# Designs tried in a protein design run: designed miniproteins, single chains, continued (3). Part 94

Each design is a single chain, and the fold is of that chain. pLDDT is the mean over its residues in the fold that is shown.

## One batch from the design tools (miniprotein)

Design m11464
Fold by ESMFold2-Fast:
Structure m11464 (fold): chain A 85 residues (1-85)
Amino acid sequence: SELLEEARELYEEARRLAEEAERTGDRELFIRAVELATKAEILYMKSQGFSDEEIREKLEEIIAEMEKIDPEIAKAARRVAEEEL
């Protein structure tokens, strides 16, 4: 599946950026990692046969929990969800 392969590549890049962000304290890299991880999760769920509506519901729950901890990462994830769904 093209979606599954793309999701895997995005997860790997997100992990790399998150590791670099933690090492350097680079907030922008951390936000970018969250954006890529969100795209990867959407593509993965699509590859598993979830509808756009089901994916939105799952992401809304995750983003709501993120927002309690870090509103900026929640905002980034929500933006990606809106663009991809």
Scores: mean pLDDT 87

Design m11465
Fold by ESMFold2-Fast:
Structure m11465 (fold): chain A 62 residues (1-62)
Amino acid sequence: MEAARKALELLKQGKGREAIQVLVNAGATPEQALEAARKADILISKGKYEEALKVLEEALKK
């Protein structure tokens, strides 16, 4: 899931808007992308990068 990994790196850089755009371009709805990015950002702040990546991948359902 290349799009999910790119979104994770953007979120780690504080680029939430760009991360959401990557997810939408990869097939997520805007609402799914926003929810996934928000949940992943919380997990990233706790150092749970693997769980954050899974949340982003689930938004893409691939």
Scores: mean pLDDT 81

Design m11466
Fold by ESMFold2-Fast:
Structure m11466 (fold): chain A 103 residues (1-103)
Amino acid sequence: MKKVLTPEELKERLELGKKLIELKKKYEEALKNKDWETREEIVREIADLLGLSEEQKELLLEEVKRKNLTPEEVVNLAAFLSTLEPEEARSHLDRMEEAERRR
């Protein structure tokens, strides 16, 4: 689908993108330093920028802690969770864990 953005919408998306790039870099540094406290703070900031609910934020944090997700995986998962109800998000993550156990 071809979406035409207004100049204002384009500016907002570019600004959001810049903030996400900065947070991804900080997350990568914290991951290399094994600094979970800083990683948790950055993950919560990413979740806030993407409009996640508190339940969705907690699900994201559990997955990040469990799987040592990359910066790209954190942003992608946060964006995905933002499209789901909290119950659906938990169900999806449970299915992914079961699938990993069977492979």
Scores: mean pLDDT 74

Design m11467
Fold by ESMFold2-Fast:
Structure m11467 (fold): chain A 60 residues (1-60)
Amino acid sequence: MKEEAEKLRKEGVEAAQKRDYDKAISLFEKALELYEKDPTTPEEEIARLRAMIDYLKQQK
């Protein structure tokens, strides 16, 4: 699960670099759900992903 979340986060960064903000938001939201289901994920990581999603939504 954690490896899948990290892969989705990386794919989200790549989509954001290509200015595909809809795809980036979708990938980060999927990664966030997986991180939230993993109790070993630090709160800082979850907060960072939420901030990134909010930032990208403002770019639309």
Scores: mean pLDDT 78

Design m11468
Fold by ESMFold2-Fast:
Structure m11468 (fold): chain A 72 residues (1-72)
Amino acid sequence: MEELKKEAEEARERARRARELAEELREEARRLREEGAPAEVVAGYELRAVGYEVEAELSEKRAKELEEELEK
Protein backbone atom coordinates (compact mmCIF):
# COMPACT_ATOMS: atom_id res chain seq x y z
CA MET A 1 0.00 0.00 0.00
CA GLU A 2 2.77 2.49 0.88
CA GLU A 3 4.54 1.76 -2.44
CA LEU A 4 1.34 2.42 -4.40
CA LYS A 5 0.91 5.72 -2.51
CA LYS A 6 4.42 6.81 -3.50
CA GLU A 7 3.86 5.81 -7.12
CA ALA A 8 0.54 7.68 -7.20
CA GLU A 9 2.17 10.79 -5.69
CA GLU A 10 5.05 10.55 -8.19
CA ALA A 11 2.59 10.20 -11.09
CA ARG A 12 0.62 13.23 -9.83
CA GLU A 13 3.84 15.25 -9.47
CA ARG A 14 4.95 14.19 -12.97
CA ALA A 15 1.57 15.27 -14.37
CA ARG A 16 1.72 18.62 -12.54
CA ARG A 17 5.28 19.28 -13.77
CA ALA A 18 4.38 18.31 -17.34
CA ARG A 19 1.36 20.67 -17.26
CA GLU A 20 3.59 23.48 -15.95
CA LEU A 21 6.19 22.87 -18.67
CA ALA A 22 3.48 22.80 -21.36
CA GLU A 23 2.09 26.12 -20.08
CA GLU A 24 5.59 27.67 -20.00
CA LEU A 25 6.25 26.54 -23.58
CA ARG A 26 2.90 27.94 -24.79
CA GLU A 27 3.66 31.21 -22.99
CA GLU A 28 7.12 31.33 -24.62
CA ALA A 29 5.57 30.58 -28.05
CA ARG A 30 3.13 33.47 -27.57
CA ARG A 31 5.95 35.82 -26.51
CA LEU A 32 8.11 34.80 -29.49
CA ARG A 33 5.19 35.32 -31.89
CA GLU A 34 4.59 38.80 -30.43
CA GLU A 35 8.30 39.60 -30.90
CA GLY A 36 8.17 38.54 -34.57
CA ALA A 37 10.08 35.26 -34.32
CA PRO A 38 9.95 32.95 -37.40
CA ALA A 39 6.83 30.75 -37.58
CA GLU A 40 9.04 27.61 -37.54
CA VAL A 41 10.53 28.59 -34.16
CA VAL A 42 7.09 29.31 -32.69
CA ALA A 43 5.75 26.00 -34.05
CA GLY A 44 8.66 24.16 -32.40
CA TYR A 45 7.67 25.48 -28.96
CA GLU A 46 3.99 24.68 -29.56
CA LEU A 47 4.87 21.11 -30.64
CA ARG A 48 6.94 20.60 -27.47
CA ALA A 49 4.01 21.91 -25.41
CA VAL A 50 1.72 19.30 -27.02
CA GLY A 51 4.26 16.60 -26.07
CA TYR A 52 4.16 17.64 -22.41
CA GLU A 53 0.35 17.88 -22.45
CA VAL A 54 0.22 14.23 -23.63
CA GLU A 55 2.73 13.23 -20.91
CA ALA A 56 0.56 15.00 -18.32
CA GLU A 57 -2.59 13.15 -19.49
CA LEU A 58 -0.83 9.77 -19.36
CA SER A 59 0.60 10.52 -15.90
CA GLU A 60 -2.83 11.70 -14.64
CA LYS A 61 -4.37 8.44 -15.92
CA ARG A 62 -1.64 6.40 -14.18
CA ALA A 63 -2.21 8.31 -10.92
CA LYS A 64 -5.96 7.61 -11.06
CA GLU A 65 -5.33 3.89 -11.67
CA LEU A 66 -2.97 3.74 -8.67
CA GLU A 67 -5.38 5.75 -6.49
CA GLU A 68 -8.20 3.33 -7.39
CA GLU A 69 -5.99 0.36 -6.38
CA LEU A 70 -5.35 2.10 -3.02
CA GLU A 71 -9.14 2.31 -2.45
CA LYS A 72 -9.61 -1.44 -2.96
Scores: mean pLDDT 83

Design m11469
Fold by ESMFold2-Fast:
Structure m11469 (fold): chain A 67 residues (1-67)
Amino acid sequence: SEEELEKSKYKVIGNYIKDRRDARDPPLTNEELAERAGVSAQTVKDIEEGKKKISPETLARILAALR
């Protein structure tokens, strides 16, 4: 179903963001990523936990901030 596909997609995205933050030297915090992306730290946490649908704009900002 579309719901199952969306849920799976958000889990993959959330894990990717966590892994990229933790793989940095020094590791990037939720707050630091949020500041770089121009979003709240709570938004980053919710995305990483797969709890909320992600707008394409918000996702693009977060992925850009991980460069």
Scores: mean pLDDT 77

Design m11470
Fold by ESMFold2-Fast:
Order: sequence, then C-alpha cells, then structure tokens
Structure m11470 (fold): chain A 54 residues (1-54)
Amino acid sequence: MKPNPELATEYTLLGGRYLQRGDYEGAIRYFEKALEYDPNNQVARAGLAGARAL
C-alpha cells in the first residue's frame, strides 16, 4: 500500500479515542490501520503496543 501519513494520523486519533473509552480491540484495529498507511508512524506503534498490553 502506498504510504499516506495524513490518513495514518487520522487512524491514530481514532485508536486513541477507542483507548479512552476502554475499547482496546477497536483501538488495536485502528492503530493497525494507521500502520498500513505509514509503517514508521511511532504514535501508532506505541498505541498498538499499549493497547495490546491491556
């Protein structure tokens, strides 16, 4: 997939919102989606690791 850092940022924001409401599975899904658009997105990587630890 062609990198899209802007769309990756949108998905990291969605992942963060799902974490805030305790939907860890939803958060994981959105952080994984962010990494599909930007595999080097550190926020998405950190968020995914955090969500998986919960």
Scores: mean pLDDT 81

Design m11471
Fold by ESMFold2-Fast:
Structure m11471 (fold): chain A 75 residues (1-75)
Amino acid sequence: SDEALSLATDAYFFYFSGGKSRVEAAARAISRLLSAGFSREEAVEAVRQILLDMGYSEEEAERIVEEALRILEKE
């Protein structure tokens, strides 16, 4: 959704500009969307779309999201 994508964009760039890696920024963006009441599927899709819009390949975006989800599963 446009609301999920907007929130994900703001969260991702906030953490990325704050010195987090792309994977950590993606993890924190997903976490923020989940806390806002979005589904895991919608949160993951929003962050994937941001990575694609940034110029990452589909394979790179998928890898970043998978690593981000692994970080969230450890916490």
Scores: mean pLDDT 85

Design m11472
Fold by ESMFold2-Fast:
Structure m11472 (fold): chain A 90 residues (1-90)
Amino acid sequence: DVRRRLTFDHLGRVVDDVLLYVTDRDPRYTPLTLHRRLVTLTHTGGDFDLGVTTMIDFGHYLMLDPTTRDGGVYTLRMTDGTRTYGDTLL
């Protein structure tokens, strides 16, 4: 189910904000799965694929941590003040 969705700009900022719902943080994302979901996982400030991605961060910004890169390991982190959403590809 989806209430609304978030849109990101080229700076990784959420141009529109509304928390629809979030899927449980999957403790084990495969790099293949994340790539398919995000398609374009770029450095912070890059573009985000809107391949049905639901996430928010403080001030409606999404934080992607491309520095957590080890051949195929990426970190995705989002926070919403009281709520924290995040996951790591293993």
Scores: mean pLDDT 36

Design m11473
Fold by ESMFold2-Fast:
Structure m11473 (fold): chain A 66 residues (1-66)
Amino acid sequence: SLTPITEEVRKELLEKAKEKGTVSEEELLKAMEAMEKIKEIHETLEPEKAEEESTKLAEEVEKEIK
C-alpha cells in the first residue's frame, strides 16, 4: 500500500490539475512519475529523511505543473 504522505501528495496534485481546467497527458505523466519516485524514497530511506525528500519532490512537481 502507498504511505499516507504519498496518498496526500497524490490528492493535492490531482486537485491542482483539476483546478487548472484541462489537464494535459504530459502533466498527468509527470504527477504519476513523481508519485512512483516518492514511493521508492519511502521504501529505501529512513522515515524522517523520506518525509523531507518526498516533500521537496512534491513541491518541485507542483511548480512544474504550471
Scores: mean pLDDT 66

Design m11474
Fold by ESMFold2-Fast:
Structure m11474 (fold): chain A 68 residues (1-68)
Amino acid sequence: SAEEEARLDRMIDAVPEDQYEAAAKVLEVTAPDSSNPALIYRLAARLYERAGNQEKADEMRKKAESLA
């Protein structure tokens, strides 16, 4: 939803611009072990997109959609 997208954007604002891809990689690896893997994959997708890695962003978005 638009509200969830806004929340994800606010969480991303806490990440330094030069660390978007590194942060996304950490979230990708830890997502399966989190209490809400779908949310973590969505956050990773947003960070990859901000980093300019559209391929990984699409992959993470697909994983989030498949989980719930």
Scores: mean pLDDT 81

Design m11475
Fold by ESMFold2-Fast:
Structure m11475 (fold): chain A 60 residues (1-60)
Amino acid sequence: GPELEKLAEEIEKLLVKALLSGKISVEEAQRLGREVREAYEKGDKEKLEEIKKKVEEILK
């Protein structure tokens, strides 16, 4: 639904920010991006929130 789409988009933006700032590798960004896509396709809001927290911690 729209809430999960927005959450996934927010995480993708955070991943791009982490990659551009050199805080994650390309390989790690690809892995996390796959996890986001999988969680979104399954409707797994808890997993999306978990990934978001992980990426936020990587950023600061």
Scores: mean pLDDT 85

Design m11476
Fold by ESMFold2-Fast:
Structure m11476 (fold): chain A 60 residues (1-60)
Amino acid sequence: SAAVQAQIAALREQTEAAIKKSVELLKRNNPSISEEDIELVERTARLLGEQAVREIEAAA
């Protein structure tokens, strides 16, 4: 469905925007945070986003 694909695309865009804002906030509050810690946060958020995508696909 074109509507489902549009919903998935919007969710992925929202996920990437949320990750960017979260990383900025983490760096502001934790200036000593490592790149490794930031990468773990990004990877976790993307995995959760992809899980949500799979749930939408399964419900369609």
Scores: mean pLDDT 84

Design m11478
Fold by ESMFold2-Fast:
Structure m11478 (fold): chain A 90 residues (1-90)
Amino acid sequence: SKYEERLQAIVDELEKVLSEEMRELARKGLAQIHELLRRKDFRAARLALGKTFTELIEMAKSESEEIAEKVRQAAADMLLVLAEAEKEAS
């Protein structure tokens, strides 16, 4: 779907600044969010996003505040995509 493509694009851009461990966490989280989005489980998708990005932000803070801010921005952008997908499904 166009929403899955938009979420993938956000994570692809974020991965350019992440460490390998953080990239693995982001990819696993995105895969879970995609599955929940396909099931139209928007509540679970938001919870999965929150869990993954809380962990990513804590890891990023240990490396760089600039990377942490990029992780926060990616989370915000992904939440907007999920909100648009939920509105279209309604």
Scores: mean pLDDT 88

Design m11479
Fold by ESMFold2-Fast:
Structure m11479 (fold): chain A 98 residues (1-98)
Amino acid sequence: DSAIRGAEVAKRALEEAKRALEEGDLFEAEVWLTFAIMGLTVLLHDESLSEEVKEKVKEALEHAAKAIQAAQAGDAEAAIEHLEEAIEKLEEAIELLK
């Protein structure tokens, strides 16, 4: 399923962003967050997805956007917290796609 694959790729990008933040690399974290946001935006516009899946993808996207804002402000702790929420919401979306 292309939607499941897209969601898994976005989740990996969020996990890589979290790793970069934990290592103190705010710039690399912003790069991975940008890739994740692009992937989540594509999923949000997929007309084949249920409203329940789209709600979870939207919540993940909102948290990813807050994570990049926190990273740009130099607040790695806040960025990690938002990343963890984004990953959780995206995992919920993936389970609904199965």
Scores: mean pLDDT 87

Design m11480
Fold by ESMFold2-Fast:
Formats: structure tokens, C-alpha cells, sequence
Structure m11480 (fold): chain A 78 residues (1-78)
């Protein structure tokens, strides 16, 4: 589930495995988005694009991972 992926992402973040934390959080966002009604899909796309934008702007792996986990949690609460 998306919630289990978020939990694993938080565990990876605590271990300093930022790339794994981001990967798991992105998977959580994709899973949460697949369960959204069609009218809410643009919100999920916007969250994913925000994470990509941070990477393109040269944010640290830690900042990207933390942002991805935050966005995944917010998307799951929609």
C-alpha cells in the first residue's frame, strides 16, 4: 500500500539512504494517485513535478527525499 511505501521511505531516510527514500516515496505517490478520482489526478501530477523541479534546481538528495515523503503523505490524505 502507499502507506507501507511511505513507512519504508521514512525508514530509509533515517538510515541516510536518500535515494531509496525518494524512490519509495515516488512509488507511494504513484500508488496513491492510482486511487484518486480523475478530477484529483492533476494534484498528484503537480506533486511529482515539484520533486523533479527540486532535483533539476540542484537540491540535495536529502532535501529531495524529505520533500517526496511530505508530498506523498499529503497526496494520501486527499
Amino acid sequence: SAEELIKKAEEALKKGDYKKAKELAMKAMMEAMSQLPDEKIPYGIGKILRIIGLELDGASDKEVAEAAIKEAKELLSL
Scores: mean pLDDT 83

Design m11481
Fold by ESMFold2-Fast:
Structure m11481 (fold): chain A 69 residues (1-69)
Amino acid sequence: SKEQLEEEVRLALADIYSALGDYFAKQGKYEEAAEMYRKAAEIYRESNTPEGQKRADELEKKAEELEKK
């Protein structure tokens, strides 16, 4: 359905932001990494699933740890 496709596209975008966060973190670009993690977390947070909420929490924690560097 259209609703399922739209959700899949949004989750794919969140996965891309999360992956970009990992790439920037590996390069020592902590500010950019934290920004990407926060964007991914926002998208997962918009999901009404327990898994989405858990992923958002994990990514927000990752961003906070990098912002201390």
Scores: mean pLDDT 86

Design m11482
Fold by ESMFold2-Fast:
Structure m11482 (fold): chain A 99 residues (1-99)
Amino acid sequence: STEKEALELIERAEELVRRAEEAVKAGDYEKAKELAVEAVKLINRADELAEKVEDKKLRSKIGVRNTGILLRLMAMAEDISLTDPEKAEELRKAIQEAL
């Protein structure tokens, strides 16, 4: 079902964000950026599928989880900025370009 596919994409995006956060802790900012961009592409696809979902409550749930992923990615960029402001800007730019 469209709903199941959208939720599976969000779950995969949340896992990619968790891995990206771990990469930041390891100082691997390039890996974090790659994982973040992949997560954004998955939430974009989930959002496109959500437009076909007639259940307003489920669409709202998808939107809230997508927003949560974006907030985590922005928090991750802020964490990177404490060590490497240029890499933080590269991450923010990559996220904006993937949106």
Scores: mean pLDDT 87

Design m11483
Fold by ESMFold2-Fast:
Structure m11483 (fold): chain A 75 residues (1-75)
Amino acid sequence: SLLEKLLPKLPPKARDFIQSLLDAGSTEREALSEFVGNNPANILSAEEKREIARMLAEGTPLEEILKRLEEIVKR
């Protein structure tokens, strides 16, 4: 999945946080929602956090959310 491809590109704290949720049985969408809310290691700016939270709330397809998140973390 795009999330699995993104995980190795994240700082260890963010990667381990998301991986922990996935290992506990969270869906990718649930794991992303928790990641955005907690913003481990402050990976997202306040603007980026609001953008991704809005996409999640509006029911944006997971693929589009993950592509946007990948763009943010690859900078």
Scores: mean pLDDT 79

Design m11484
Fold by ESMFold2-Fast:
Structure m11484 (fold): chain A 86 residues (1-86)
Amino acid sequence: MKVIVTVIDGSVGVILSALGGAVQAMLDGGKLSSQSSGNTTVLTVEDASEKGEQAVLDSAKGIEKGGGKMQIEKEGDTIHITVTGP
């Protein structure tokens, strides 16, 4: 499964929280890559396990609980998570 997290207007703390979930997914066997452009940071985890997927989702929900906005879209074997903060 592929998980893509897009962070828009994220503070350093928001970006680090999203990265923490993505790193956990990488440690569970996923392949992590990152790209930044302007106010947008995109974290992609390829070959994510179910546990790795959940770690990314939990990090995104934590950001939403802290005042950000979260959107989740599923397209085939890819999950797109968009986080907008603060």
Scores: mean pLDDT 79

Design m11485
Fold by ESMFold2-Fast:
Structure m11485 (fold): chain A 62 residues (1-62)
Amino acid sequence: GPGARSGRAAAEAAAEGDSAAAATGGHQLKMVGGEKPGREAADAARAGDSAAAERWGRLGGE
């Protein structure tokens, strides 16, 4: 669905430790209707929980 690429990009950025890119991807997910997964991914990335951010990014992109 919409935001699949943004969710994956956010998850990959979080795995690399790039919190700013992960937060940006999560914000884009919210804008295209993936609000809950995008918010969870962005919040997890800010907290430094890359695994959780990756998981939510994948769900938002599926």
Scores: mean pLDDT 58

Design m11486
Fold by ESMFold2-Fast:
Formats: C-alpha cells, sequence, structure tokens
Structure m11486 (fold): chain A 72 residues (1-72)
C-alpha cells in the first residue's frame, strides 16, 4: 500500500490539528525546509513558508496549495 504513517504531513489531513498554531508553524517550517532542499532560494522559501503559516491558521488549505504551487 502507498501511504505514510507517523508523518507530520499526515497530521495536515486532520483539520483540527491544522488549526493549532504549533502545528501550523511546524507545517510551514517543513514546507520551508522542503523548498530549500528542492533548490528554491532562501528568500522565496521564507516568503512562501510565512504565507503558508498564515493560510493554515485560517484553515485555508486551498490557499496553502496555491502558495506552494506559485513557488514551484
Amino acid sequence: SSDLQGSEQRERRSQEQLRDPEVAERAAEDIRTSLLSMGVPEEDAERTARRVREALLRGDIAGVVRIVSETL
């Protein structure tokens, strides 16, 4: 089966968890780190992570996807 268990990314599927400020900060940091590992410039990764954090705090998952897609 193609699925993950015990990953922070899996917690993002739980809307309740995504609304927690600590979870939003961790998810934004994970996205920033992932973008940096993919060769995205540090300044762009920071900008994207900041926007992702704000979108997550609002519960706007579609906004998160859009922000990340704009950076890639």
Scores: mean pLDDT 71

Design m11487
Fold by ESMFold2-Fast:
Structure m11487 (fold): chain A 68 residues (1-68)
Amino acid sequence: AMSDEEVAALAKQLTDADPAVRRAAARALGESGDPRALEPLQQAMKELAGTPDEEVSRALLAAVFRIE
């Protein structure tokens, strides 16, 4: 399982300038199923509203599914 520090670092990377970094972070957070990932994923979706990233969308859905 991911550590709390890893989740926090990945959450910060969701708003990185590099789209490859954002996608990798979103995928990792989604696969972790950590409830702490839900809020950063939702915030990233709002920040990327003009250019939604598929990995962010998938990570959000995976996180919501695992929390519920």
Scores: mean pLDDT 70

Design m11488
Fold by ESMFold2-Fast:
Structure m11488 (fold): chain A 93 residues (1-93)
Amino acid sequence: SGAEKAIEKVKEIRDLTLEVAARHPEVDPELVQKAIDYADKAIEALKAGNFEEARDYLVKASKYALEIARQAGDEEAIKRVNELTKEALEALH
């Protein structure tokens, strides 16, 4: 289903964020916590069928994940977060 695909993409954003943060201790831990919290909220909203809330939380998770990748100078992570976010949003249509 679209929700299952979106959950997979949000989990990939979450995992990528943790991977980038682990390699870059200079990244603000508050941004990491916000990215993970919003990703987890997006997943729970998707599981509940609350797609409007899920979209809002996904966008917020992606915003913080992108800021983390920018602080890390990880151009590949920036591209991947954008691609995963687009795929997750498209899966919800």
Scores: mean pLDDT 90

Design m11489
Fold by ESMFold2-Fast:
Structure m11489 (fold): chain A 58 residues (1-58)
Amino acid sequence: SEEELIRELMERYGLSEEEAREVLEVARGLRKALGLPEEYLRPLAEVFAYAEALVRKR
C-alpha cells in the first residue's frame, strides 16, 4: 500500500514523512509521464528517496 511504502522510505532512507510523501509524488508523476506500469512506482520512489538521502548527508 502507499502508506506502507511511505513508512519503508522513512525507515530505510531516514526521510521525514513529508520528504517520503514528496519523493512518492515525484515517482508517481515520472511513472505516469513515461507510461510505465504501476509496479514501477516502488523502484522509482526508492531511487528518488536514495537521492534525497544523499543530498541531506552533505
Scores: mean pLDDT 82

Design m11490
Fold by ESMFold2-Fast:
Structure m11490 (fold): chain A 66 residues (1-66)
Amino acid sequence: DVFRVTFKGDPNRQIAIVLRLMGNPNASVTPISPTEYIVTLKGPPDEQEEIVDELLGDPNVTVTRL
């Protein structure tokens, strides 16, 4: 699945989340602005759902399915 992820607020929290996503071999992260990224998830559906749920749980993160 492909998602647009937009960050608001603390840049240190944004960097931590982006680095965590980049460290996942089943995630591809492409920056399109300083606060906006295209995230492509591969691998098992359960792992993809876990990642999306973690992102959606942050009130400073907006996730849009493409």
Scores: mean pLDDT 79

Design m11491
Fold by ESMFold2-Fast:
Structure m11491 (fold): chain A 61 residues (1-61)
Amino acid sequence: SLEERLDELEERLDEGEDLLKISIELGVLQLEAAVKKADEDLLERIRELEERVEKRKRELE
């Protein structure tokens, strides 16, 4: 499910996995959620994870 994939991405980010891989998979997940018209809670969680990834990228600059 989209929720399970989001949970896995959140865990991988917490474990310090490659930000590029997380960004790509999160982008795919966001597109699938939009196409399937996922609920507002799931879309908000995806947005929050995107924000976390962007903040970590900013810190690496």
Scores: mean pLDDT 79

Design m11492
Fold by ESMFold2-Fast:
Structure m11492 (fold): chain A 87 residues (1-87)
Amino acid sequence: LEAGARAAVELLELEARAAERVGLHEAAEVAREMAREVRAYAEALRAGDEEAARAHEARLAELERRYRELVEPVREELLEALGELLA
């Protein structure tokens, strides 16, 4: 779980940088907000706070929908930028 949360946060930070490179500053901010929610979700699970975990999971789902709407028109450009960051 903790390792999985770290990997998810790292991927979201890479997606944020890719979004910035193609000029999608709003999408980059949403990706960073998603990373913060992933961290909070992992912390809530570690603390045994099921209500907090559910709240962060629900927020993450809303942010994921928002992110998809923002990147869908330029998804190919975003994937190219992400590939450059990974190369």
Scores: mean pLDDT 82

Design m11493
Fold by ESMFold2-Fast:
Structure m11493 (fold): chain A 67 residues (1-67)
Amino acid sequence: MEKIVLITTSGEAEAAAVEARLKSRFPEAEITLIRVPDGEAGRALAAEIKAAEPEVKVFLAGSETLS
């Protein structure tokens, strides 16, 4: 089963919209949403996930204005 991880600094409504878009594009994929406080934390987490599970597709969303 394909795994997709969405890491975001966005609020719940914006995060839900991006998750819904990913789910419609990849209906067979297991999508996990992770919210982080800032882009630095998001990038660090994305690197760790890619190192542990290189087959997982990671998307980073959010704005620097939210940090």
Scores: mean pLDDT 72

Design m11494
Fold by ESMFold2-Fast:
Order: structure tokens, then sequence, then C-alpha cells
Structure m11494 (fold): chain A 55 residues (1-55)
């Protein structure tokens, strides 16, 4: 749902601010998977790459 997407994005950004890049990457991967499940493939690929860059 939209609420789940917003919550994951918020948690990822908070983890990045704290310097917890591994945790941020995990949230971005979860966000990507949820986006892909909803057919938003380009957005999913964007967040997957961002997660890879943080690890």
Amino acid sequence: TIEELVELAKKAKEAEKAGDYKEAAEYYRQLSELLRAQGLTEDAEYWERKAEELE
C-alpha cells in the first residue's frame, strides 16, 4: 500500500542520516520489492541500485 511505501522510504532516509547504510539499504530493497509487486518496475530498479551503492 501507499502507507507501506511511505513508511519504508522514511525509515531508509532516517537510517541514511544516522550513517546506518546497511540498514538503509535493507529498507530500500524492501521498498523496491513492494514497488515491483505493484508493477512499478522503473521505480523498483532505481531503489535497488541505490541499495547496492550503500553496501
Scores: mean pLDDT 81

Design m11495
Fold by ESMFold2-Fast:
Structure m11495 (fold): chain A 68 residues (1-68)
Amino acid sequence: GISDIADALFQAADDGVAAATLTTSSGDTTTVDTTNPAAVAAGVLKAMGSGGTEATLTIGDTTYTFSL
């Protein structure tokens, strides 16, 4: 869900990971600055606006898949 994507991005910033890669189910890929709350919000909005049923977030060497 939306909260899970936001939580993962904020956790990445807390863990010192300054960038995450968001991939929508349509294959659209965006880099999100985890240290910038406006960029996190834009990333979440991008995931919601893709029209897909899931989004994938890659943070460092870890990949997370979220249902929308």
Scores: mean pLDDT 77

Design m11496
Fold by ESMFold2-Fast:
Structure m11496 (fold): chain A 59 residues (1-59)
Amino acid sequence: GEAEAAAKEEEERRKLDELIVKLLIDGKITPEEAEEIARKYNAGEITPEEAIEELKKKE
């Protein structure tokens, strides 16, 4: 149902946020790159999974 979809979306968003924070602390991405990925995700241009995949490539 809708509740299950919302819970999964929240979990993926949390994982994305945690990954962004880790990469920023480690200096592996810039704040600009983090904002660009977040903007694309919020605009629905990419999925949370695609955003995470792009960030993992910068590890």
Scores: mean pLDDT 74

Design m11497
Fold by ESMFold2-Fast:
Parts: C-alpha cells; structure tokens; sequence
Structure m11497 (fold): chain A 64 residues (1-64)
C-alpha cells in the first residue's frame, strides 16, 4: 500500500526524470540489470523498464 506522499513522489519522478532516463538507457546497453540501474540512477524499476522499451524501439530502427 502506498501512502499519499509516496504517490506524489512517483508523479514528480515521472515528470522530472530527463537526464536520469538517458543514463538508465546507457547502463542497460552496457548490460546492467533493471535493479542495478534503478539503484544507480534513483529511478524505480518500472521507470527503468519503460526507458529500456523506448530504447529498444529506437535500436530496432537503427539496426534495420
């Protein structure tokens, strides 16, 4: 169960992630796990997974 403060924190993270999302994507390309990236960047594993999916879509276009 999330407290109201936790819910607000998640919303703020979703809006102010910019460069941390880019760092997460770079770490994933280097073979880091979602958990390791979350610990290093301060993102949630969910945010890391979303960033990775976006990066994978971009990589498929480049590799094509």
Amino acid sequence: MLTPADAIGILLLSRGLGEKVEDAVRMYKQGASNREIAELTGLSERAVSDAIKTAESGQKLVEK
Scores: mean pLDDT 64

Design m11498
Fold by ESMFold2-Fast:
Structure m11498 (fold): chain A 73 residues (1-73)
Amino acid sequence: SMADRAVETFERLAKQAVEEAKKNPEKKDLYIERLKGGGEGFARWLEEQGGDPEAVERVRKITEEAIKEIEKL
């Protein structure tokens, strides 16, 4: 489905952000800010497209977990 593809795309982008933060820990706050803005924007966009509430929740959880992982750096 469109929602499943969208969540998979976001999950890949979130994982890339975590890997980039691991290589550049001095920029971790920048990656956290981007994940917060991107995750909220993407979740809102999914809601506006009539997206499955489960897909919206998955995007929010992916965002939270990625941020927590970066905060540990």
Scores: mean pLDDT 82

Design m11499
Fold by ESMFold2-Fast:
Structure m11499 (fold): chain A 102 residues (1-102)
Amino acid sequence: SEAFRERLRRLLERLRRLALELIKESEDKDLILRAIGLLLRAIGLLFELEQIELRATEEAERLLEEAERLLREAEESKDLNERLRLLEEALELLEEALRLAK
């Protein structure tokens, strides 16, 4: 499904931007390193997404909706550690959504 691919791409790009903001805003080395890890994983998924055929399932679409909610919560949070946890959880949901749609 092209609609599913486009939604997943948009959510991964949104996560990538939020991870970059954590790197820019944080002075905590451990938080920065974890945010760099998220950024690299998101970039890897974006490259994988362009090379595979996807079939949207109801479960995969549900995971995208849950990831989108977590990304919104991360954008509203002023706590950098909470943002990091929300982004990590969102990325795991996006990875699972891609796995289910393969």
Scores: mean pLDDT 89

Design m11500
Fold by ESMFold2-Fast:
Structure m11500 (fold): chain A 69 residues (1-69)
Amino acid sequence: MNEKEKEELFLESEYSLLVAKGAIYESAGDYKAAAEAYREAARYAREKLGDEKLAEEFRKKAEELEAKA
């Protein structure tokens, strides 16, 4: 793989961990921690992946979870 592909895989791995963290907290009923994890995932998607749509989806998910907390 070229260096850009390696960097993209690393960034995707970091992002996947943030999303998994959110899902784990949500399953445990810790909506505040889940919302924080999804906000981090949204920021990562926007700033590191350049995916505005994905960032918006996770931002909305975090807002919904905070409403349940």
Scores: mean pLDDT 77

Design m11501
Fold by ESMFold2-Fast:
Structure m11501 (fold): chain A 78 residues (1-78)
Amino acid sequence: DAAELVERAERNIERAKELLRQAEEMGNKKAVELAKEAIRVYELALEFARQGNVDAAEQLIEYGEKLIKKAEELLKES
């Protein structure tokens, strides 16, 4: 469902922006890079979801979620 993917991408963008703020406050440059890349990937996923390209949107959301997980792990090591 393209509408569900749009909602998921928008939610994930907001989460990634919050993580980016935390990473910047902690001075963790690698986590900042990962969060910024995740935001970009989710914005691209949102565009594909709006175009009805469900497969591309899902793959990009999954990739972005892997980037967010890595960023969260780096912040826990701080």
Scores: mean pLDDT 86

